# Designed miniproteins, single chains, continued (2): the designs that were tried, part 19

Each design is a single chain, and the fold is of that chain. pLDDT is the mean over its residues in the fold that is shown.

## One batch from the design tools (miniprotein)

Design m4671
Fold by ESMFold2-Fast:
Structure m4671 (fold): chain A 73 residues (1-73)
Amino acid sequence: SRAEAVANAARTMVEEGFSPEHVATAVGVMLRHLGASDEEVEKARKAVLEAGKDAEKNAKIAYDAAKKVLEKK
């Protein structure tokens, strides 16, 4: 699914050693492409920054944010 793709991207970026700031930016761009508002992007970005280098936590944050955006249709 699209939400799984966003989660996998976030996980992979953390595992590959990208900074939390770069992961937050990438997740934000992906969420905007799915139709997320600026407020939804900022919420996800802050959560990613707080999660830091935890790959699975970043994946869950990205998945939950993407799923919520996709449920609005």
Scores: mean pLDDT 86

Design m4672
Fold by ESMFold2-Fast:
Structure m4672 (fold): chain A 90 residues (1-90)
Amino acid sequence: MEKEKLELKELAEEAIKKGKNLIKLGDYEAAADLLTKFIAAYGDKMIEAKLYDELARLYELLAEAYEKAGDLAAAEEARARAEELRRLAE
């Protein structure tokens, strides 16, 4: 269990770095796509592993990508999810 949690945390940190880089380059749609696909594949496993901080950071980046791409409704939903996860990380 702990080894799988560490591997999942490393994958999440890579997704965060890639998402940040795409946002920095102005590739907001690519950032949103990458982050959405990662969350779809690993989000439930991250909840099970209690990786709430890393999942919150992924949703925070997704919200930024959506906001910069002009999808304010999707950005607000992603921020709300990040705030819920931040409360669980306490």
Scores: mean pLDDT 87

Design m4673
Fold by ESMFold2-Fast:
Structure m4673 (fold): chain A 55 residues (1-55)
Amino acid sequence: SLADRVLEALVELKNEHPDRPITLDEVAERAGVSKEEVERIFRERFGLSPEDLLA
């Protein structure tokens, strides 16, 4: 699903860059979706703000 791709992209990016914040642009690019889609998935599927997941 799109939500699974977004989550996998976030996990991989955090593993590659553990010492810096991850951006919505990076997650969107890696998952192959728009930034608006990433934000929607965070809110609707996970009940979290983008800031909570990217910190």
Scores: mean pLDDT 76

Design m4674
Fold by ESMFold2-Fast:
Structure m4674 (fold): chain A 61 residues (1-61)
Amino acid sequence: SAELRAAAERGIANGRAALAAGDPAAAVTSFHEARKLAEEAGDEELAREAERLLRQAISLS
């Protein structure tokens, strides 16, 4: 749904902000939630983006 997709996009934005603030642990939480929401929305591109960012944040935490 558009609502789930928008929530996933906000999760990605929140995760990126956390990385910029030097908080990769918070970014992991945000990207994990964003991936879940993107998958529920059926947005494969957004889910792949969230997965890539999640893996990056994990490597930094």
Scores: mean pLDDT 88

Design m4675
Fold by ESMFold2-Fast:
Structure m4675 (fold): chain A 58 residues (1-58)
Amino acid sequence: SHKEEAVKAGEEGDVDKAAEHLSKAVKGKDDLGQEAVAKGIQKSKNKAEAAALAAKEA
């Protein structure tokens, strides 16, 4: 199901894939998938921050 795929993609930090699956899954349904995608986005931001910090240290 798209909702489960959105959660998995969010956990992998693939924000675009998670958002696409969520859009299909929550078409007039629940909002739990939106929370999962939001968590995935936050995790992706944390990874981007870590990468920026590593580049600054180099």
Scores: mean pLDDT 63

Design m4676
Fold by ESMFold2-Fast:
Structure m4676 (fold): chain A 67 residues (1-67)
Amino acid sequence: MEYTNVIGAGGTAPDHLPPAERARLESAQREAGKYAAEKIKDKNTTMDQIAEISREAAALYRARLAA
């Protein structure tokens, strides 16, 4: 079934994580996604800038998980 594979930056948490840990992952992912969306909101954003914003969002996600 095509619904079984959401790995590879799919943005979903593993289904066997404790609820509290899952909530942390979802919160961190939401903040990183919001950060990227706000930056990309400008219609003049180039592909190079999108790549940089994605890297920054990934760093923010990791920082949130480490805190």
Scores: mean pLDDT 63

Design m4677
Fold by ESMFold2-Fast:
Structure m4677 (fold): chain A 74 residues (1-74)
Amino acid sequence: MPISDEEIAVGMALIYAGLGDLFARKGDYELAIEAYEKALELLRASGSTSPEAQAAIAQIEENIKKARELLEKS
């Protein structure tokens, strides 16, 4: 099965999103935001319009907003 550039980008984005979740859970909100922003960049660059990609983008944007709010309160 050939792996497309889009599939590689989405896979990398999911890894960065998971890293962001890990940092957020530890309270490392600055690192969480950096990881989430990289994930979002990769998803947007992939050009994917799949429901899974759209859901991931929406969830990452919400997680970034939440992490920023928590960082401002810390």
Scores: mean pLDDT 81

Design m4678
Fold by ESMFold2-Fast:
Structure m4678 (fold): chain A 68 residues (1-68)
Amino acid sequence: MDVAAAEAAVDRIGREAGLSPEQIAAIKDAIRAAADAAEGVARLRDAALAAGLSPAQIEAIIGALLGL
């Protein structure tokens, strides 16, 4: 898991999508949780969808977290 790469991806994509700092922080918390648990990736996906990110933006963040 590459938490730093995933957090950098959220900062870039979140700003481009017009997310608030609060929404970006919530997704970063989900990234940290995803690194600690197998089901954490599903929680990260749910949090990013709730924030209004597109499926492509969500997959980019998950890909960064997994080192892809």
Scores: mean pLDDT 78

Design m4679
Fold by ESMFold2-Fast:
Structure m4679 (fold): chain A 80 residues (1-80)
Amino acid sequence: SLEERIELEQKESLARMALSIAKKMKERNIPFTEEDLKLLEKALKMLKEVLEANKDASEERLKILREDIEELEKLIKEAK
């Protein structure tokens, strides 16, 4: 449905924004708070939902989604 597509687009946009900000924080050596880590875990879950909904997408699209997921997982793991 259109509503489901809007929700997925919003999830992807929010998750990518979180990833972008988190990368900048890491570059500046700003430590993540417990609330920051919860937000990153939520962003990771949202990207995984987007990937699951987009399994029929192009290889290029799937590669970008998988790379974003891996990068976010690495940030969370290194912060723990």
Scores: mean pLDDT 87

Design m4680
Fold by ESMFold2-Fast:
Structure m4680 (fold): chain A 60 residues (1-60)
Amino acid sequence: MKEEIEALSPEELARRAVELIKAGTNQEELDLILERLSKLTGVDPETIRKVLERAVATEG
């Protein structure tokens, strides 16, 4: 799981996070993705989560 997450691009990580948010499942994987995105972007995981949740609420 962690190695798989590290192999994904930021765009792929964001897409996977959106899928997990929509499904409401596997919060552990979502948390790992948010931490990885935080490290890649310099934005905190909580802010990234809010942005993705807002995107899901608008488009899903």
Scores: mean pLDDT 75

Design m4681
Fold by ESMFold2-Fast:
Structure m4681 (fold): chain A 66 residues (1-66)
Amino acid sequence: MSKEEIEADITLGVAEIGAAVFGDEETLKKITELREQFEKTKDPEERRRIAEEAMELYRERVEELK
């Protein structure tokens, strides 16, 4: 994997862990769907976009809970 692909995978992993610990079931489901899209795509730029989208969903949920 390229460095960019590894960084995107780590970012998505952080969002998944965050959603599992602090998010609700709906947020975790949405991030799981993004993981499935990440695994199906071969485009490193699309992988980065998916990872950023997952992290944004997690951040929005954390803000909503405060």
Scores: mean pLDDT 76

Design m4682
Fold by ESMFold2-Fast:
Structure m4682 (fold): chain A 75 residues (1-75)
Amino acid sequence: SEAEKLVEEAERYVKQAEEALKNGDFDTARKYIDKAAELLRKALNVARKEGDEETIKRVQELDKRLGELVEKMLA
């Protein structure tokens, strides 16, 4: 589905943000966090309209991972 494609793209940005943070590149990590957040927001909107509960759960899991990355950056 369209929502699944958006989630897959967001997951790639989450992984890139995790790698950038590991390397101490906060500016690059922030950029990828922002891109992932935007894609997850779009995916959630589409998945809700489609009634795709599985994709909604995947968005929630990735949102949690992004929240953990933001906490690490602010610590």
Scores: mean pLDDT 86

Design m4683
Fold by ESMFold2-Fast:
Structure m4683 (fold): chain A 66 residues (1-66)
Amino acid sequence: MGEQLLAEAVRLYREGVKNKDPELLEKAIELAQKAKEVFKDTNPVLYKTAEALIEAAKRELEKLKS
């Protein structure tokens, strides 16, 4: 389940960056945050991957909102 959330977050992030779509980037952050919670005590590598994706999506959102 966490892997599906993270995979979908990556897909939304890529689409959001390509289309400069803040809604897709915000959705990517939401799903990555849910994936992070799933991985908190089960997979430290995927937990860090979810954190990195959240940070990357937040940086892209800042560029679009400024």
Scores: mean pLDDT 84

Design m4684
Fold by ESMFold2-Fast:
Structure m4684 (fold): chain A 88 residues (1-88)
Amino acid sequence: AALAVAILLVLALLSFLLGVYFLYVIWAQQNPQDPSSAFAATALVASYIEPGVLWLGQNVVPLPLIGYAVLSFLVSLGLLALALLLAS
């Protein structure tokens, strides 16, 4: 039980980190950035998740990038709530 709770907490942290990366990408797009620096790193992360995000946008949820950031934070909160519910 304790290990399952720990795994859910780790997954919640990873989902939170993903939301933070989406916010950073939005910030970088709104501010002119050097493509050879921070923007290239965010583009690399985005390219690994882009096929799934594009598939969801086309077939399930056509949201702007800010919407995916919010969803990542909501998933993180849901996983955290589930971990706390299982912890007794």
Scores: mean pLDDT 65

Design m4685
Fold by ESMFold2-Fast:
Structure m4685 (fold): chain A 99 residues (1-99)
Amino acid sequence: PLLTQALIALDLGRYYLKQGKYEEAVKYFEEAIKLFEEIDPNSPLLARAYLYRGIAYEKLGDFEKAIESYKKAIDVAEKSGATNLAKQAKERLEEVEKK
């Protein structure tokens, strides 16, 4: 099932993010994004996957990819009504644009 695979990828991404394994975290968040886009392109889970990918890229020092990810997170979060996710992504975008 696509949803189960997407949730596993999201959880593995978060696990590697917590362990400081940022390249591995990005890989799993990209897998989660691909699967969530197939399921529902306007879901809060897709917005969350973009937010976490942005955080991982920011930790890697790839600020351009972090900005891209945060902008995608904002767009999807606003379309899904995920107000708190949109706020988190906007706050992170503002901080990373200072780099």
Scores: mean pLDDT 90

Design m4686
Fold by ESMFold2-Fast:
Structure m4686 (fold): chain A 50 residues (1-50)
Amino acid sequence: MKEGERPRRLLTDEEIEALKAAGVTDPSIAAALFRDLEPSARRRLVERLS
């Protein structure tokens, strides 16, 4: 049982920029927020935070 489909990444460049604009600079908090969200929800969050 080995997962290799999804690489481990904290955030993308766009997500970091949106979070920074919202005042969230801690990667730990940002990762937690995006970890529980689906890709579509993450995109919406990024646009809303921008």
Scores: mean pLDDT 62

Design m4687
Fold by ESMFold2-Fast:
Structure m4687 (fold): chain A 60 residues (1-60)
Amino acid sequence: MSMEEALKEAEELRREALARGDGGAAAVAGTTVQEIKAGKLSPEEAEKGLKAARELMEKA
């Protein structure tokens, strides 16, 4: 996954989590967005953040 694609997915997951009232998933996705924009994450780290946010939303 490219960093551009990871950013788009993280922003989408954050919006979806907020719409569902899932504060935990929204926080994980929001942190991933912020760290991608700050250049702090590798593509692999971004994918791990996206996976964690998705897993939280699936369990809710």
Scores: mean pLDDT 78

Design m4688
Fold by ESMFold2-Fast:
Structure m4688 (fold): chain A 57 residues (1-57)
Amino acid sequence: MEKADKLLTEGFEYFNQGDYEKAIELFEEAIKLETDEIRRGVFLIALGVTKTVKARL
């Protein structure tokens, strides 16, 4: 079970709570730890979506 998956789950929890800044931090940490191309792509999309939502608020 990868540490990156745990960070992704925690990031989504903060996102759902409206804490986009914490969600961004957790997704960036998950990306740094993830070596799989497909999983890293998912984290990058989650990060991009979260940053876009925060920037438009």
Scores: mean pLDDT 77

Design m4689
Fold by ESMFold2-Fast:
Structure m4689 (fold): chain A 89 residues (1-89)
Amino acid sequence: SQEEYEALVEKAKEAYNAGDYEKAVEYYEKALELNPDPPFLELVLLAEAYEKIGKYEKAAELYRRAAERSRSPALKKYLEEKAEELRAK
């Protein structure tokens, strides 16, 4: 449901702000199960959370997915370069 999706996204943001990045990832992943076509921002936030816990390959993939959805050439390039940087780790 939309209410369940929004509640999970808010819990993920709260966990991220508290520095509990692993829990933020868990809540975001549950939200994405309810909406496999999530907004651009949620893909970026999940990528950042994965980066914080050192899961660079998963973070890179999510940044790449966000880049594909970007209509801004500059933002797309930034996200693609970020993904490549993380894959090099």
Scores: mean pLDDT 86

Design m4690
Fold by ESMFold2-Fast:
Structure m4690 (fold): chain A 61 residues (1-61)
Amino acid sequence: SSMEERARALIDEQLARVLAGELSPAEGARRLAEELAALGFSEDEVALAVQEFAERLAAAA
């Protein structure tokens, strides 16, 4: 899969865990940022992914 597909999968994973009550929103965002940075995503790409995560979490609430 492309890096974009991996980023979407990680957003979906952290969203599912937060919505299940396993992680706080802040913990989900932190884990997402750390995993994307470890995979070599730029700071701008990480920031966009964290924003998408926050927007999707707000839409689910």
Scores: mean pLDDT 85

Design m4691
Fold by ESMFold2-Fast:
Structure m4691 (fold): chain A 63 residues (1-63)
Amino acid sequence: SEAVELAIRHETREALRDLPEEVRERVIEEMLRHYREHGPEAITRELLREILRELGVDPSRIR
């Protein structure tokens, strides 16, 4: 659903506000990929942390 995708984009940008735009967009892309493959239940704080770790970013940067 378009509304859920917009919410994922907005909430991820807000959570990663202190990170560079390039990193934020990469994370948003990966979150949306998981949403499209596995549905809204896959979109968790833990998934966000895993994606950051895979990109070499400390998950504590979320806040």
Scores: mean pLDDT 82

Design m4692
Fold by ESMFold2-Fast:
Structure m4692 (fold): chain A 60 residues (1-60)
Amino acid sequence: PTPEELARALAEAAAAEDGELASAAAQVGVEAGFSVEQIRDAALLARAGDLEGAVAALSA
C-alpha cells in the first residue's frame, strides 16, 4: 500500500474501534516494508483523528 492507503486503513480501523482490523492493517504495512516505528506513530495519529499526520509519519 501507499502511505495514504495505509493511513486510511488505520484510520478506518480506529473509527470502527476494530482492533482486529487495526492489527491486519499494521501487518500489511510491515509486509509492504514500512518500519514498525512508522506504523506505530501512524496508528497513534490515526486514533487521534490526525489522518494528515499519519500519512506524514508513513512518508518519513
Scores: mean pLDDT 82

Design m4693
Fold by ESMFold2-Fast:
Structure m4693 (fold): chain A 64 residues (1-64)
Amino acid sequence: AFATVTVPKEKLEEAIARAERLLAEHPDVLDYFVIPDPNDPDKVLVHVRAATEEAARRAAEELS
């Protein structure tokens, strides 16, 4: 399952730190990756891959 959170570029470092913590503390959070938002150059998309829909949803809540 995947969840996606839109983050301002100036908050990217903070969002990465939160994603790394989720990976360390939650075995159901498997991976994350960051891509530029094609619709807004001042934003990035953080995609989280999780073993379950529930884990993906919780990860998105922690990152927003």
Scores: mean pLDDT 79

Design m4694
Fold by ESMFold2-Fast:
Structure m4694 (fold): chain A 93 residues (1-93)
Amino acid sequence: SATEKQLFDWLKENKDKKILASDVIKRLEELVKQARADGDTELAQVLEEAIKMLKEKYKPTDIITGKEVIDILIQAAKRVGNTELAKKLEEIK
């Protein structure tokens, strides 16, 4: 979907960058809204699981890398059974 492309472009741009966990969560929440608007309910489910995992693992002020966000998204995709998205995320890690 268009939202999946936006997610991948953002991950590639931020792969080696340090970002606040709160800023990552905010960006993923924006992408959830876009995925739902696109009818990409499967992507929305992965993003919602990833947001839940990020909130459980990190404090809002924690600094994380794009690579760590990719790892969380891979785990989230696997948890909801989206093996195709998990594979695509592994390729950009």
Scores: mean pLDDT 89

Design m4695
Fold by ESMFold2-Fast:
Structure m4695 (fold): chain A 77 residues (1-77)
Amino acid sequence: MELSELEKEILIAVAASPEGITAGELAKELKVSKSTVSKHLRKLEEKGLVERVEGRTRRYKATEKGKELAKEIIEKK
């Protein structure tokens, strides 16, 4: 599965956030625009690596597949 460097960083940050993380929080952490983060979160969701948590604030959590891939990416750094 081919991920961009930004998608890898997003996946690691989402996997490190067990209660879920917002696109705005990711944008601040990664120093990119919220629209850029939202675009890549959509791609990660399509790949089954992250899932949306519906509620008062839209949050994203890593799937089990996403957590496994995030661990592999971290171990290669």
Scores: mean pLDDT 80

Design m4697
Fold by ESMFold2-Fast:
Order: structure tokens, then sequence, then C-alpha cells
Structure m4697 (fold): chain A 94 residues (1-94)
């Protein structure tokens, strides 16, 4: 899947930015990965979306540990959680 590939590239960029201490760049790449997960959901590719969102969650957990007081990290976690719930619900009712 093109969207899964693009989402994973965004996750790699997010990890690189996190390792460099660049929160703004890391969040930009995380949001790009979440958008690719939404595209997978629109295409009915729920398992691929959930796989990508699991990797998003791993990066967000690391961002939370590094930047615990930044509300943008919490906002991204909420956004990712909502999209993950949507994919899980749609997968069951398909």
Amino acid sequence: SEHLRRGREAIERAREALDAGDLDAALEHVRRAIEEARRLIREGRYDEALELLREVGEVLARLRARFPDDPRVLEAEIEAGVVELEAAVLKVFK
C-alpha cells in the first residue's frame, strides 16, 4: 500500500526528529502518519491503518516521556486514539 509506505516513511522521520530533540518536526511527521492512516481507513484497509497507528503510538509514547508537559503531544495522542478507534470499529462491522 502506498499510504502504508508513506506513513512508515513519516514514522522514520519522526524518530529521527525525536532523536535530534526537535519536537516541532517530530509532531509534523507524526501528524503526517496519522493522515496516511486516515487514508487507509477511507480505502477500507483497516489492518494496515491499525499497524501504522501502533507505530504512531510508540513514537508518541517516546515524545510524552521526553516532553511530558507539552500539550501538543497530548493533542496528537488523542487524535491518534480517535483514528485507531474508528479503524477498529469499522473493521468489526465490515
Scores: mean pLDDT 89

Design m4698
Fold by ESMFold2-Fast:
Structure m4698 (fold): chain A 96 residues (1-96)
Amino acid sequence: ASEGTYDLKTTDTNTTVKFYIELEKGETLHVVAESDEAVINLKVYDPNGNLVAEDISDTAKKAEVSFTATENGTYQVIVSADKTNVNFTISYKVTK
């Protein structure tokens, strides 16, 4: 199973992290993004560029999505923080 955790910090010029994940039809992608200082916007796009999942945190809580792939292909995860120079963590897991 594919899983990972990223400890990240926004910069003066970059508050957005993008990564790609290959999914097979029927696999479930679970993503959690957390920050103690920033509102996090978490979006998942399908291989055709359609928004398929979204969650927006508050400053005390996590953003979390769970999405089951409808098509084989490369999905895009975009995580955006509303502040520069703040720490945040992204964790993801793929299950069948």
Scores: mean pLDDT 80

Design m4699
Fold by ESMFold2-Fast:
Structure m4699 (fold): chain A 122 residues (1-122)
Amino acid sequence: FEEEGKRLTELAEKGDAEAQLNLGNLYLEQGKYEEAIEYYKKAIELGSGKIKARALLNLGQAYLYLGKYEEAIKYYEEAIKLDPSLSAIAYLNIGLAYRKLGKEELAEKYMDKSVALLDSLL
């Protein structure tokens, strides 16, 4: 774990967007959400296409874990705009965030959208 983190840190410091995304993922798995956010933001700035979309999705997840639900929703919506294939998981998490904000009708709407997309992809 430490050796992987060191190698990823070196690559991330050199501007490798995929290494920045992967290092963010390692911090997220450790519950180090603020550090994860820092590296996801770097991956978004330097990355493009699928790497940027995944970094936006995971940035939303980190904000969700921190209880910053409005920020989480924003980044999930940006991830969907860049890569619509992420819509099912993003809508599920947007629904969870709205439920945490006490907006139950919106929560159900987005969870239903997630289920409908999963059914259409099967």
Scores: mean pLDDT 86

Design m4700
Fold by ESMFold2-Fast:
Structure m4700 (fold): chain A 98 residues (1-98)
Amino acid sequence: DEKVLREIALELRIIGLDIELEKLEKEYEELKKNNELSIEKLEELLKKAKELLKEAEELLEEAERLDASERIIELAKEVIEKAKELIKKLEEEIEKLK
């Protein structure tokens, strides 16, 4: 079934974004723990987080257009919310350092 193969491919792409986002969160936490936070490093992480958010939003639109399973739609929404939370944390830390 072509739809099933598309849904599998879409789910793998969403999982890939979640893994990339988790790596960014880990990098941020390691910088914070080591007192290595700088505006330059935070702005780099913020740029990457915003790129992941855009990709996750595009995948959600694709999932909705495909009438993908609720599980896949929920997974995309979870990644979007994680990206938004990371962006918020990074923006707040940048403001503290100004």
Scores: mean pLDDT 88

Design m4701
Fold by ESMFold2-Fast:
Structure m4701 (fold): chain A 71 residues (1-71)
Amino acid sequence: MAEIERLIAEAQRLADEARRAWEAGDAETALEKLTQALELAVEAAELLGEFDPEEVRAAAEAMLAKAKELL
């Protein structure tokens, strides 16, 4: 399960980087980092089997669409 732990840790790091970029006014970098974080979170969820991958994907897409509206 070290791989899942790595994916979660990396997703968290990228999410933190996205938040910092957004706070700095770099919306493009924030969206890029957020997209990468969500991709890793979906992969971790698929490996865990605890969530419906389709629901996780739908949530990720909704968040990205909302973020794009702020550009």
Scores: mean pLDDT 72

Design m4702
Fold by ESMFold2-Fast:
Structure m4702 (fold): chain A 83 residues (1-83)
Amino acid sequence: APRATVTIELRLRPGTGEEAAALAREKAAGADRVRVEVEGERLTVTIEADSEETALAAAGAVINALIEAGLVEDILDVEVRVE
């Protein structure tokens, strides 16, 4: 099956970067590879999986958890790449 990569870029509420990064790592733990980067109020989560369905499920879990926790100010980008 083709590998899939989902890249999520979010603007976070001020001071929430560490909490958001920890929650993103927890919720994306089912993927093959997860990278989480915080630059000020910007969170970038890169999720790599062996299927598009797995990558999208992990991405959805991350976005939903961060929104429910009240950590997201704005969704900047969600990009899906399939090899």
Scores: mean pLDDT 85

Design m4703
Fold by ESMFold2-Fast:
Structure m4703 (fold): chain A 91 residues (1-91)
Amino acid sequence: RPPTEEELKLIEELEEEIKKNPSALKYLELGELYFEIGDYEKAIEYYEKAIALATDPRLRAAALRNLAEAYEKLGDHEKAAAYQAEADALE
């Protein structure tokens, strides 16, 4: 769906913050915003960046679950199941 003005503003703000100081949490939040507007490919890119930077197992599990859900939306059920299992192993 088309993003709301509020969602576009949040995306812009997060992208600027990430340019200054990238973090796993900021990448996770940006991925969640892209997921909300239905851009699952961009959501996946940012969830992968979040996972790469995440040192907290709970944050990694959250990003992996979100990644699984995004792959499910794209019809990649095998990747979705694999990432969900990886997330479950961290809990």
Scores: mean pLDDT 82

Design m4704
Fold by ESMFold2-Fast:
Structure m4704 (fold): chain A 99 residues (1-99)
Amino acid sequence: SEAHEIILRAIGLILRAIGLEFEADLLVEEAKKKGKGEEAEKLKEELYKLTKEAIELAKKAIDLADQGKLEEAKKLLDQADKLLKEAEKLLAKLKELAA
């Protein structure tokens, strides 16, 4: 069942990354209305780099868990979590531009 827990965690991280991308897209449109579109697009580009890398790490962790490489899979998920926390900081900056 530990492999199943790793796979569920990986799926959760992928869904979180997609949610951050969706929120960033909406916040960029609001920032454009306030003349902050260029700054917002740069933050969105940085956010997408982090979320894309996190998704790739989470997908690799699923493959490793399926192979029984549970410790390696967990390390990749810890890296993905750190990337998503950095993406959340960029999202907070986007919220300030949209406010």
Scores: mean pLDDT 91

Design m4705
Fold by ESMFold2-Fast:
Structure m4705 (fold): chain A 66 residues (1-66)
Amino acid sequence: TKKLAEKAKELIDKAGQSGDSEEARKLLLEAAKLGKEVLKDKNATEEQKEIAKKAVSLGKAVLESL
């Protein structure tokens, strides 16, 4: 799960730097997908779970805006 949490954080950071709202939305949806996998792993650390919860929350906001 460590790599999934790290990838989710990378995608969130990349979305924040994107000048294209469509690209940013796609990156946040991918981050949310990875975040859901991290949250399913009982061995995930609290830091990894916090990143995952943020990713899922951002992805939900994107879906609700569509």
Scores: mean pLDDT 77

Design m4706
Fold by ESMFold2-Fast:
Structure m4706 (fold): chain A 70 residues (1-70)
Amino acid sequence: SHMLEEIREKTRKDVKEAEEYLEKIGDKELMKKTAERLLELAEFAKTKLGDEELAEELRKKAEELLKKAE
């Protein structure tokens, strides 16, 4: 369980840092690419880690970035 918790915490931290960075630079194409990666991570979290909560969180962040990129 410790390894899974470490992966969850690192993923959440990396996602938050990426969001803050993208908001500061305002690069819409980079926001779209990051959203695509977040959707891939959400699928991984759901299917490989069994972490539906993290998967929903990541999907929600991806949708938010896509909205900002439009």
Scores: mean pLDDT 79

